Designed miniproteins, single chains, continued (2). Designs and how they scored, part 20

Each design is a single chain, and the fold is of that chain. pLDDT is the mean over its residues in the fold that is shown.

## One batch from the design tools (miniprotein)

Design m4669
Fold by ESMFold2-Fast:
Structure m4669 (fold): chain A 71 residues (1-71)
Amino acid sequence: MSAEEVNELARRAMEAVEKGDAEAVREYLEKLAEHSQVIALAAARELLELAKEQGNEEMARELERFYRELQ
């Protein structure tokens, strides 16, 4: 996976968080994890902060679950 593909997946995951699409967020993060667990964990952490800022508690819980699954 190229750096451009990694950035595109992260961008799509961010857009999915903004839209409240937890299923899409999980799919993009799982694709990132297939390339690198470190990158996926970093992305999940950033998206968790975004979800908390937006007040989306359900999205924040899904991101916390994903983060724990990869640790």
Scores: mean pLDDT 80

Design m4670
Fold by ESMFold2-Fast:
Structure m4670 (fold): chain A 56 residues (1-56)
Amino acid sequence: STKRDDLLEATKGLNFSDDNRNHLIDKLVDAEVDVPTAVGLLKKEEAEFQGVIPSP
């Protein structure tokens, strides 16, 4: 898998819209962030967003 595919797989359980997920992943890939660090950043972003928008 590519780095992008790895990030999509690792974040499939996170509550992002498809557009937001793709946008964030593309930025992290462009910035050459490694997969484990990028996953940690995406989980932090989702956790902060869930504090504002309740999950179903």
Scores: mean pLDDT 72

Design m4671
Fold by ESMFold2-Fast:
Structure m4671 (fold): chain A 84 residues (1-84)
Amino acid sequence: AKEAIEYAKKAIEYAKQGDLDKALEYMEKAARVLSKLGKGLEADILVGMAYIVYGVGKLIGDKEFAAEGLLKQAKKLLELAESV
């Protein structure tokens, strides 16, 4: 349980720093732990949404849109991790 919370917190920190690749990496690590705790579907949806907003942000050249979208999904992933 604590491991998923720590990974989600790191994802939030990297998203705030604009390191979106590391933010996604730590979101995937949190989702993997959450899957073992029976929250795999919910975690995968949040990570999937993070990849969608990252891809859209890159496509339109809006780094702020990508960063804000990732931060929003990372915060939801932290809330999910705190619920288990």
Scores: mean pLDDT 85

Design m4672
Fold by ESMFold2-Fast:
Structure m4672 (fold): chain A 58 residues (1-58)
Amino acid sequence: RGELIQRLLAAGVRITRVEGNRGEAESDLPGEELEKIVRDAGGKVLRVEGNRIEFEFP
């Protein structure tokens, strides 16, 4: 959980919501790059819309 948060913050991503095992984030990065960060940290991608992502923590 903390590793995914730290990776997103290190990439300049703004975490907009965290609720239980789910998170939402926004960035100037394209959705494909956000998706890669989430997957790389063992998270699950739920939804991508432009520069916004919904995910589950590992």
Scores: mean pLDDT 79

Design m4673
Fold by ESMFold2-Fast:
Structure m4673 (fold): chain A 108 residues (1-108)
Amino acid sequence: SQSQIQQLIEQLQQLIADIRAGKLSKEEAQARTLQILDQLDKLVNDIPDPEKVARLLEELFRVLKEKGYLTPEIEQKILNLFLKLAKKDPTSPYLLAKGVGALNPEKA
């Protein structure tokens, strides 16, 4: 539903803020990231603004990488979401770039 998607976007924004503020341990940050990514994957076809979600996922990726919290599992789940979001809006140059990067992660 639209309300579930809005709640997930707010949870994703809060997760990014909490990681930046040092409020979460590495293990807590990784666990919350995986939970939110799995929920986003389940609802990906219902996301009304795929570019907004993709930009938040890019920000999450950057903050996790900066903190040393990024795992191969988290990276793969984010790349898979970029590909799904790019397919949802093929007219976005930003999403097209993220989709191409997800298909060629060695060049991303």
Scores: mean pLDDT 84

Design m4674
Fold by ESMFold2-Fast:
Structure m4674 (fold): chain A 82 residues (1-82)
Amino acid sequence: SELEELERGLAELEELLRRLHEAVRAGDVARYAEEIEALARWLGIEPEELVEALRTEEGTEELIERVRRLIEERLEEALAAL
């Protein structure tokens, strides 16, 4: 099911954001530079802004909510185009 695959992808992305949060807190952000740059580009923000948000649990949860909303919006746009 496409929906099941999407739900799995969302869970994987949430796990990635939590791993990035721990990496930022540990000072290991350089190991995830590619993922941070890709996510920041996809979110339409600067990598430095993404790193700052990832410094806190609250900022990380806000990013997870933003990602969910963006995916929902893109799905609604795709469905509306049918």
Scores: mean pLDDT 77

Design m4675
Fold by ESMFold2-Fast:
Structure m4675 (fold): chain A 96 residues (1-96)
Amino acid sequence: EKEVLERMRELILENPEELVEEAKKRLEEVEGLKVDVPLEKVVETALEMLELAGKGEDFETIYEKLKPKYGEDTLRLAAGVIALAGQKIREEEEAE
């Protein structure tokens, strides 16, 4: 799991704009939620979430800890970015 979290971090840092735009699109299409948050804040939030996950915190605990700092919309978008990064890693494994 530590290796997966590290790869997610690398993927987010390689193409932050693409992942954030895709996460925004998915939130709008799936949840009907339109979020307008600066790219830098979404990336910062996602990286902090991955750091806490790497320390053994569950995502519900991470969400509650970071919600007062970043806000719910930013956390939802950052969680979407992390989910997309994980999906892309799985797609690389399936592309064999």
Scores: mean pLDDT 78

Design m4676
Fold by ESMFold2-Fast:
Structure m4676 (fold): chain A 61 residues (1-61)
Amino acid sequence: ALPAPADLAAAGKRLIDYLVEQGKLSPEKAAEYRRKLDEAAAAGDPVGVMRTLKELLTDAG
């Protein structure tokens, strides 16, 4: 089974914190991605969570 959207969002937020600490993501972009993850998780939208994580990884690479 796929992880719950809330669990995926929580993992994504830990990744965001790490990327900010590494200087790979701005605080402004980090706030935007945290908001998107929270909105997708609240909507029960695992596809939205996964899309946001893909965008996050693209911006940080």
Scores: mean pLDDT 82

Design m4677
Fold by ESMFold2-Fast:
Structure m4677 (fold): chain A 83 residues (1-83)
Amino acid sequence: SADAVLNALIEKIKAIADELVAQYRDVDPAIADALRKRRDDMIDALKSIVNRRGIDAAIRYAKGVKDIFLGHVQNMRLMRELQ
């Protein structure tokens, strides 16, 4: 069912985010907190995509999730270097 696929995509996003959170939690709590917020925002975006465009569009969105998280980390680190 579409709900089962959506739940699997949500769990995949959580797993990717939680792995990155674990890497940063003790060394950069601000990056860890930003990753948790990004996880929640991406899950909300995924649910919105399913409702507006259907499950196939959500699957395509989910394929880029790891690169989105890594880009967010790079941007946070760059912003700190500019302080």
Scores: mean pLDDT 84

Design m4678
Fold by ESMFold2-Fast:
Structure m4678 (fold): chain A 88 residues (1-88)
Amino acid sequence: SFYETVAANAAALIVSKGEEAARDLIELARKHLTPEQAEIVEKGIREALEKKDPTLAANGVREAVSKLTPEQQKEFAKAALELARKYA
């Protein structure tokens, strides 16, 4: 979906800004997602930081967000975009 793509792209931008931004994204995921979905995001972020590849964080967010309702996808995408703007 559009919001799934927005959330994934925002996640890649956030993680590219370093460990502090990545930590804020993990907290955002824990606030908006189920524990199981947040774990998928956290794993993707950890792999992205380890391998220096932000696309791994985008992939994790895309997988987790795909399991949400359209309304939840929009809310998470908006929150992720706002967080990305804070670190831009």
Scores: mean pLDDT 87

Design m4679
Fold by ESMFold2-Fast:
Structure m4679 (fold): chain A 78 residues (1-78)
Amino acid sequence: MVKTGDELLEEAKKVYKKLKEAGVPQEVLEIFEEIIKEMERLYAKAKEVGDKGAVDDFMAQFRALSLIKEAEELLKKL
């Protein structure tokens, strides 16, 4: 089975790339990049603990969902 956190991170990165291509201000992109980096670190640590990680894995998944939704709203404004 595909890992939920990995899937969410992949989607977040795809949305980030689309926002960058659409010409979203760099200041906004930097915020999302920082959040994505944090999620990547949390998820990498969750992989070290195991497939069904601890609170860190769940947090990464929730953060990824929030980021995707925010990015979609910004994309609609363009």
Scores: mean pLDDT 68

Design m4680
Fold by ESMFold2-Fast:
Structure m4680 (fold): chain A 78 residues (1-78)
Amino acid sequence: MDAETTLEKIREAVLENFDDDEKAIAKVKEILKEGGMTKASNEVLAQVFDYLATVAEYEGDEKTAERAKRIAEKLRKE
């Protein structure tokens, strides 16, 4: 599937799960699996959240950018 469409779905999943990082991560894993990535590692997930943070920052959504960076850091430390 198109990477841009996948990122939009990821952003929606993260926004819908404001208070639950584990739910946000689980939904991102599901979206990546639909796109053919059935074995996403924590490092791959962290890279996805880093990219989301960059896009959110570019769009002026500092709240989503900060949260995505925080989730990426947590994933790399687990």
Scores: mean pLDDT 76

Design m4681
Fold by ESMFold2-Fast:
Structure m4681 (fold): chain A 69 residues (1-69)
Amino acid sequence: IDMGEVDAAMALMYISLAKLLLSKGDYKGAIEAAEKAIKIIEESDAPEEVKKELIEEAKRIKEEAEKGL
């Protein structure tokens, strides 16, 4: 099975959700979505390169949302 591919897709969905929530001023929701994306990727068997890129993006969104609190 392609668990890493599925996890990467789900992480991208949560990253997109975090960006949307951030744009709406829902900082808490944006943080929660970003943290969910990070957890999914950390627990996946996706390639390290993919994990690094997605985690970095999610962390940037989380940091931006935290500034809004």
Scores: mean pLDDT 80

Design m4682
Fold by ESMFold2-Fast:
Structure m4682 (fold): chain A 80 residues (1-80)
Amino acid sequence: MQEVIDQLLKAGVEAWKLIQENPDNKEVVRLATLAQLYVWQGLDEALKLKRDGASEEEVTKVLEEYLKKAQEYIDKARAL
């Protein structure tokens, strides 16, 4: 679980850096912003699941799903 959280936070930093390095590229900013939104949503859903008594395995699965989405948008932004 902690390893996936660390990866998700790293993805958020990578997306923020893409925005900072490409401020005039509207499509890079849009895709990187969507990646940051997925990072935030993943952390929010994980906290809600943990509060509601979900297993560590269920929480980890949700974090991995949002990490995959965030990474897809980061990869799209980098390809531009």
Scores: mean pLDDT 85

Design m4683
Fold by ESMFold2-Fast:
Structure m4683 (fold): chain A 106 residues (1-106)
Amino acid sequence: MSISQLLDKAIELFREAKKMAERLGKEETAKQFDEDIKRLEEIKKNISLEGIHEAVRILIFAEASLTLLSLLAKLQGDDETAEEFMELANQLGELRDQLLSIIKSL
């Protein structure tokens, strides 16, 4: 899988995360995901080693944020929303590991 394809998958997952944050009225979180989408799109236009490291950092912070949102939803008794946030966090973690594997092979 190419770096460009991995970034496309990340952008799609961030769009899903943004929509879910918007549905829940988490305006600041939705805004952060929107900014992350724009930055990933810029990295994709001009792929560099530094850009890939930045994409990995974006994925790490998003995974942490989604995990926290999952825990908060679970504490409120919203197990379905908690599972959706955790699924997105897990998928971002897999993409992070794939990007790190490519960096290591360069």
Scores: mean pLDDT 86

Design m4684
Fold by ESMFold2-Fast:
Structure m4684 (fold): chain A 88 residues (1-88)
Amino acid sequence: ELEELRERAVEVAERLAEAAERLAELYEEQGKLLKAISYRFLALAARVEAYLLREGRIKNLELVRQALRSAEEALERVEEELEELEEE
């Protein structure tokens, strides 16, 4: 269970980083630099989380579950915002 949750958490965190970077690029193109910067930091945080999970540095099952949930919620929000922005 821990290994499966860790693999899932890594996947979601990596997807979050990619989506956040794309959203940051679009906001940079629009001149919304403060939003772009915030999503750049979100992408960096997601990449660091994926790295720590992949290296097995987070071994507590509850912490892995929290990381997965937080990343899933953040990914949903970022993807929703990205869809709205790309359709305009």
Scores: mean pLDDT 82

Design m4685
Fold by ESMFold2-Fast:
Structure m4685 (fold): chain A 63 residues (1-63)
Amino acid sequence: TIAQLKEEIKQLEEKLAKLQEELEKLKENPDADPDKIFELEVEIGVLEIKIAVLKLVLDKMEK
C-alpha cells in the first residue's frame, strides 16, 4: 500500500543518513582504510538508487 511504501522510504532514508555520517567520520581520519571508505560509498549509492526507485513508484501510485 501507499502508506507502507512511504514508511519503507522513511526507514531507508534514516539508514542512508546514518551511513553518510559514518562515511564522513572515516573521511576525517587520514589513516582510514580506503577499501572501507569505498565499501560505504557503494552501499550509500545502492541505497540512494533504491530510495529513488521507490519514490518514483510512489509518485506513479499517487497519480
Scores: mean pLDDT 83

Design m4686
Fold by ESMFold2-Fast:
Structure m4686 (fold): chain A 74 residues (1-74)
Amino acid sequence: SPLEEFDRLVERLRGHEDAPPEELLRLFREYHRRVDRLMDEAVAAGDWDTLEELVRRRQEVDDWFFRLLDELRA
C-alpha cells in the first residue's frame, strides 16, 4: 500500500533524528523523492483519496523536520 510505504519512509527518517544535520538533509531528500513517486503513482492510478492523504501526512512530516532543524541550529 502507498500509505504503508509512506509510514516506513517516515519511520526511517524519524529514527535518524539524532543524526548530523548533513545526514538528516540527505535522508529528508530521499524521503521527498520517494513520496513524490508515491504521489505520481496515485495520480496515474486516479487514486485521489490516497493522494490527498499523502499530501496531508507529508505536510505534517515536513513541519516536524524543519522544526527539528531549527532546534539543532539554536
Scores: mean pLDDT 85

Design m4687
Fold by ESMFold2-Fast:
Structure m4687 (fold): chain A 71 residues (1-71)
Amino acid sequence: DEKQRALAGFRAALEERVALLRKLGLSQEELEAFEAQAQAAIQQAQSYSTDELKENLRLAEGQAEQARALL
């Protein structure tokens, strides 16, 4: 299922960004806020269309790439 693959990719990109921010030395409070935002975004993404989910996946991957570039 294309939607399930896109949702899995979106989850992975959001989780990767949080892991990269942890490596960059963000405070525990900042990390908890980003983790909460990621979980909320994943829950909301379950209601997205496949096209909406692909657009959000592209944005999340871009944010993960930006965090990786800072490492």
Scores: mean pLDDT 82

Design m4688
Fold by ESMFold2-Fast:
Structure m4688 (fold): chain A 89 residues (1-89)
Amino acid sequence: MELGESVAAVAAKATPEQAEELRKKWEEVQEAEKKAIEGYLNKDASAMEAAAKAYEDLADLLAKVGADELAEKYRAAAENYRALAAELK
């Protein structure tokens, strides 16, 4: 998908070490998002908070490798998950 393709493009320009870390963080985001979908159905705010943290960690790494625009996009995703957590109590 577009978001995964964007992270892959950044990884292609990064060092092999940074590329591996980006792939690992993207996998963590995918797992956290899957759990967040289940958590939303069960009104589990902690699952939303975990997804927000995963997106924030990915954004921090993207900023570290110079992908500032993509980092801001994922920080916005983290804020959206924090807002969802607040709506769940």
Scores: mean pLDDT 78

Design m4689
Fold by ESMFold2-Fast:
Structure m4689 (fold): chain A 95 residues (1-95)
Amino acid sequence: AELAALEERDRAFLEAFKPKMEELAEKLGLETLAEFGKAIKPLIDELAERYADAPLAEQLDAAIRFYEIALEGLEKMAAGVPLEEVVEAIREALA
């Protein structure tokens, strides 16, 4: 894939992602989001190590997939699913 196409895909994703995160921040509160962030940080670090030497396109695909999974997890938390269950589901999805 061309670099310009990857840059546009990244930009389009971030533009769509920001409003969803803002809505979830309002619903869950900043404290709950901070707890979520701390809980998933080890998973983010593991994913980063896994794809460190991968082609840029694969790194971008992995990052987008991770954010989509994390967003779905936050939506489930907003619906009342406990943090522990959401974190475990994210871990399983990333394995």
Scores: mean pLDDT 77

Design m4690
Fold by ESMFold2-Fast:
Structure m4690 (fold): chain A 67 residues (1-67)
Amino acid sequence: SELDAEFEDGAAVVASATILVVTERTGKATKEDIEFLKKLLERATSPEVKAILEENLKRVQEIYEKN
């Protein structure tokens, strides 16, 4: 249902934000973090949620590349 998709999109935003906060605070990102965020982005349905996930992924990738 649309409600289930909205719930999954909301959970994806929270999960991606949590990974971003942890990686920014530690200065460490893993390949697994990037792969997980890419999977969340592929499953996202809302354009607004996709934009949030793309920005969070970009920031985590930048941290990974600096290590």
Scores: mean pLDDT 85

Design m4691
Fold by ESMFold2-Fast:
Structure m4691 (fold): chain A 74 residues (1-74)
Amino acid sequence: MKLSREEIIERLEEIRKRSKDPGAQKLIDEAIKLLKEGKPNEEVILTLSELMENHDLTPEQRKEIVDIIRSLSS
């Protein structure tokens, strides 16, 4: 499923609200900033990949991030 940039931002903001890890919140904030500034999808994907690699996410949050990465890669 392909998500709009606005829908991706909303989903990332909700993941941020549910996260208590300051490092994860910082990477989510960076991804949202890149999306709002119209930066290349590749930069957003790299930021989200770093989030996935270096931070412990719930299975549900991980699935949401994977769906976002797939949408940005299309």
Scores: mean pLDDT 82

Design m4692
Fold by ESMFold2-Fast:
Structure m4692 (fold): chain A 92 residues (1-92)
Amino acid sequence: SPRELAVLLATLLVELSAVYVAYEIVKRNPDLPVEEVKKLLRDAKASLERAEEVFAKVAPHLSPEQQERYRALLEEAREMVREMERILKERE
């Protein structure tokens, strides 16, 4: 239904937003304790996984333009997670 699609899209955006926020916290706070970076990375990975699961469910109901837009946001989120992993590895 249109309502169910809207709820799934809202969930996708919330999960993507969580990854973006975690990335910005890590990027803007180089003195963050390693344990806090680990927690933020773990939470960001979980949010990204949920975002990808939700996107798989909504993608067939989206226009090609919307699909490209959300795929781009997911790829940005994946790159943010990879960068957080790199930061953590350099500090261990």
Scores: mean pLDDT 89

Design m4693
Fold by ESMFold2-Fast:
Structure m4693 (fold): chain A 78 residues (1-78)
Amino acid sequence: MEILKLTEEALEAARAGDYDRAVELLNKIRDLIPEATVEQLEKVYPALVELLRTGNERVRDAALDTLVAMYKKIVEKK
């Protein structure tokens, strides 16, 4: 629940040009990934892809770090 809310807030911040807020929210999302279910991560994924398309390098890098953490969690479930 919380991770999905933070994801929506990160998208809104990035769309508004508040890149510092978007990065802050992405870091919070990344911290929640170890506790998130695969189902929750699948719902977060499309928003992270949208954040990667922003022209802001800091937002893009934070979104990439979050995607890497998500991928590691999914792969480690084997």
Scores: mean pLDDT 81

Design m4694
Fold by ESMFold2-Fast:
Structure m4694 (fold): chain A 80 residues (1-80)
Amino acid sequence: FELSEEVREELRKELEKLLEKKTPTNLEELKELVLEAIDKVLEKTTDPAEREALRAAKAAIEAAKDVDELVDIVLDLLGA
């Protein structure tokens, strides 16, 4: 996913805030947490290409079959 460093930094901050409030215990909870973080970043993102990349990421996260697949998607989003 092609995101600016600014958008990636905002996503890291939102993920950190959500993880501080609740530790996900299963795949469903982890998906909910990541999707919430992406939605918060989408509210602040104005570039159409970055908004489309974030929407594609949401679809990929919703389709993830296991925690390993979900973690790979998140790391790609964060530029790791």
Scores: mean pLDDT 82

Design m4695
Fold by ESMFold2-Fast:
Structure m4695 (fold): chain A 95 residues (1-95)
Amino acid sequence: GAAEGEAFLARAAAMKPAELEEAQKKAYELGLKLGKEERKRLKSEEEIKDALESVEAYIAKLREIERENAESDPALANVARLQIAFAEGVKEGLK
């Protein structure tokens, strides 16, 4: 749920590199599960394409946030890295 997600992101902001890598793996797996469930809801190839394009645009924006904050705000960069892993999982699940 949303509260579990917020708690996870708060922990992510304080993570060391090794902890971040494990958290990214879990975020990807969660995204993959949710992407597969969303794929079952979509009824046309156009809806699938639109969903994929939306996720790709979101990933691109998150990658900009990661790059801009990698040196100045490592905590925010870590949050972006987790959101990227989750979104990449969603993208794969939609295929």
Scores: mean pLDDT 82

Design m4696
Fold by ESMFold2-Fast:
Structure m4696 (fold): chain A 59 residues (1-59)
Amino acid sequence: SMHEELLRRYENEGVRAVALGDAAAGARYLRKASEAAEQLGNHETAQRMRAGAERVAAL
């Protein structure tokens, strides 16, 4: 589905941005991934992505 593709893309982009030292971009992508997971009804993944975004934003 579109939301499954978006979740995978945003998670991958978020992880890549963090690895490259772009914490702001990483947090934005992980937040978008959380939203995509919510649209899928995958609340556990959404919470994990949101927590990741908050941790990255605190760097």
Scores: mean pLDDT 85

Design m4697
Fold by ESMFold2-Fast:
Structure m4697 (fold): chain A 70 residues (1-70)
Amino acid sequence: MPSVAEQAMKVMNKMMEEIDKIKDPEVRMKALDAGSLAIQQSVENGDSLEEMEKRVKEAIKKVEEEAKKS
């Protein structure tokens, strides 16, 4: 069965694919930090793979929305 670490790695790989679409290196770094924090929080909370993916997507989306206002 996939471990929590394997689930986190899978979500991290998908997160990196989304972050690679961001052309601004500063926004990319902020998205990476926010997504990584979301993964850590999901692991600490015992979230499912789907809950972890949702939390990461919401964190990245928030960073992108804030960047569009700047």
Scores: mean pLDDT 79

Design m4698
Fold by ESMFold2-Fast:
Parts: C-alpha cells; sequence; structure tokens
Structure m4698 (fold): chain A 94 residues (1-94)
C-alpha cells in the first residue's frame, strides 16, 4: 500500500491540469526520474521532472535539497535552462 505522503502526491498529480492534459500519472513522472538517473533522455523528460518538483513544492514536500538534486541531474543531461530555473527556485526556499 502507498504511504500517506505517496497518496497525496498521486492525488495531486491526478488533479493537476498539465498532468491531466498530457496523460501523466505518478508512475509516468517516477519513470522520468529513473530514466534521468540512468542517463536516458526523451523529449518530455525535463518537463515531467519539473512538474514532479512543482507538485512536491505545492504539497510542502520539496526542500532546497530536492531542487538541487533534480537541477544537477537535468544539467548532467544537457537541460541547462531548466536546471537553472530549479536552482533559482531553491534559493527562494527558507
Amino acid sequence: SLSEEEKKVQEAIEKNPEAKEKGYTLQSLVNAIAAAIAGISFPDLPERIYLYVKILKELGLATPLEYRYFADLLEKMGYTEIAEELRKEAEKLP
């Protein structure tokens, strides 16, 4: 069974307008993170990771550490602009 936090993330993804429009599920976003860790790129990979971090932020589950982790991951894959946006967002967190 899913934890209470995982259930909140899943529900937030199901209700998110961008995720609904693009047919993204929790598994779709988690798969993008796994692909990025493995060094595998595809056209909407940075968008899926950015959406995941944004949803975590809206739920109060994102810290500066999560933003930096995903920024570093995306930069290693060549997604420099999105990585810089995540780093700027990390600087705005307490």
Scores: mean pLDDT 81

Design m4699
Fold by ESMFold2-Fast:
Structure m4699 (fold): chain A 90 residues (1-90)
Amino acid sequence: SSLDEAEKLLEEYEKLVKEFEELVKKNAPFEEISKVIAEAIEKGNELQKLLLTATDIPEEKKAELQKRLDEIQSRFNEVIDKYRKKKLEE
């Protein structure tokens, strides 16, 4: 179901953002960081598209999922900002 797919995409997106944060903390190679950023953007976009187009998810549940997506996107943007600042200080 679209709901199960959305929940799975949310978990995958959250894990990728967490991984990105840990890679930044560890000063991981650019190639590893770039890959995780790309995967996170892809998962976030897939989830947003699903929430906008799915007709089999109840409105109440869509609102809950959108709120969780917004929270993860906020965290992702914070890590991007930290990474950019860190690169400028090198």
Scores: mean pLDDT 86

Design m4700
Fold by ESMFold2-Fast:
Structure m4700 (fold): chain A 59 residues (1-59)
Amino acid sequence: DMEIDETLAQGIAAGVDPAEIARRLRELGGDITPAQVSELTRTVAEAAAVGREAARELA
């Protein structure tokens, strides 16, 4: 879902915790499965870690 992808991207950019993003996605979609939440959480955690590393390099 494009809306879910946008929420995920915005959360990553803002540095929001992956668990919080997963909870918001469930509230928005109502039809998201636990398996999808698990995959999204893993992807967000990895992307967030990379983002923080990049920000650290720029500092």
Scores: mean pLDDT 63

Design m4701
Fold by ESMFold2-Fast:
Structure m4701 (fold): chain A 94 residues (1-94)
Amino acid sequence: MKEEELKEKIEEEIEESLKRMLVYLIVVELAKGDEESAKALIEKLKEMGVEEKEILEMLKESAERLAELYEKEGREELAEKFRAVAKEYEEKLK
């Protein structure tokens, strides 16, 4: 294993993990009604080179996943908030 190749792979994995974390945080802020914080985090994803359509798709998928998770845990109010976020971003993808 070459050191340069390993570093590149680690950097790519870190960047992908950061993107997923940012998407999660954006969806949480949107569910809380904090549109200002969500907008700032979306701008960070754009700075990382993520295209707007991809961001919208990632936000929808993450919101749907969180809605299912909280529904399974019996937290209906949280599940409904995340479903609302998912529907909003589904409409923007049309």
Scores: mean pLDDT 81

Design m4702
Fold by ESMFold2-Fast:
Structure m4702 (fold): chain A 79 residues (1-79)
Amino acid sequence: MSNEELAQELVDKVLAGTLTKEEAIELVKKMSEEDVLYAARLIAENPGATKESLAMFAEAILEVKENADEAINIIMEAA
């Protein structure tokens, strides 16, 4: 699976409100910091994301990535 496909899967699940914390961790773990930032930007452009799904994504980033503060800030601003 390409890095963009992983980012798109995460975005689709966030926008659908179906993302779980465990699923977010597994997806983020497979993604690069650049892909995480890309996903965060796509989510910020789409007002359909639930606060709960945004929180699951942000928590996953915090648990598995150290250099993703920009992505976390984008997600938190979208919430």
Scores: mean pLDDT 77

Design m4703
Fold by ESMFold2-Fast:
Structure m4703 (fold): chain A 96 residues (1-96)
Amino acid sequence: SSSEVDKLMQQMKDLLKQVEALYKQAKEAYANGDLDKVAALYQQIVDLTLQIDTLEDKIFANPDASREQRREAVLISASSTVLLMGVYILLRELQQ
């Protein structure tokens, strides 16, 4: 149903907000040289990104999803992946 798609879209947006908050924490941990905390935050963002990808798949599988909703789902997933890559760079820098 279209209401089910709206619920899935909202879940993706809520998960992206969590990724953004963890990314901010990872930058703060990086500034403090806290390798263990950056690594733990990286793993949490990996788990959230996988959940976002699962929701994207559900939106694309739903015939009631509009073109605009599918586009927004892709952009949310892409945004999460960019933030994940950002934390990975911070983690690699501290491992040197």
Scores: mean pLDDT 92

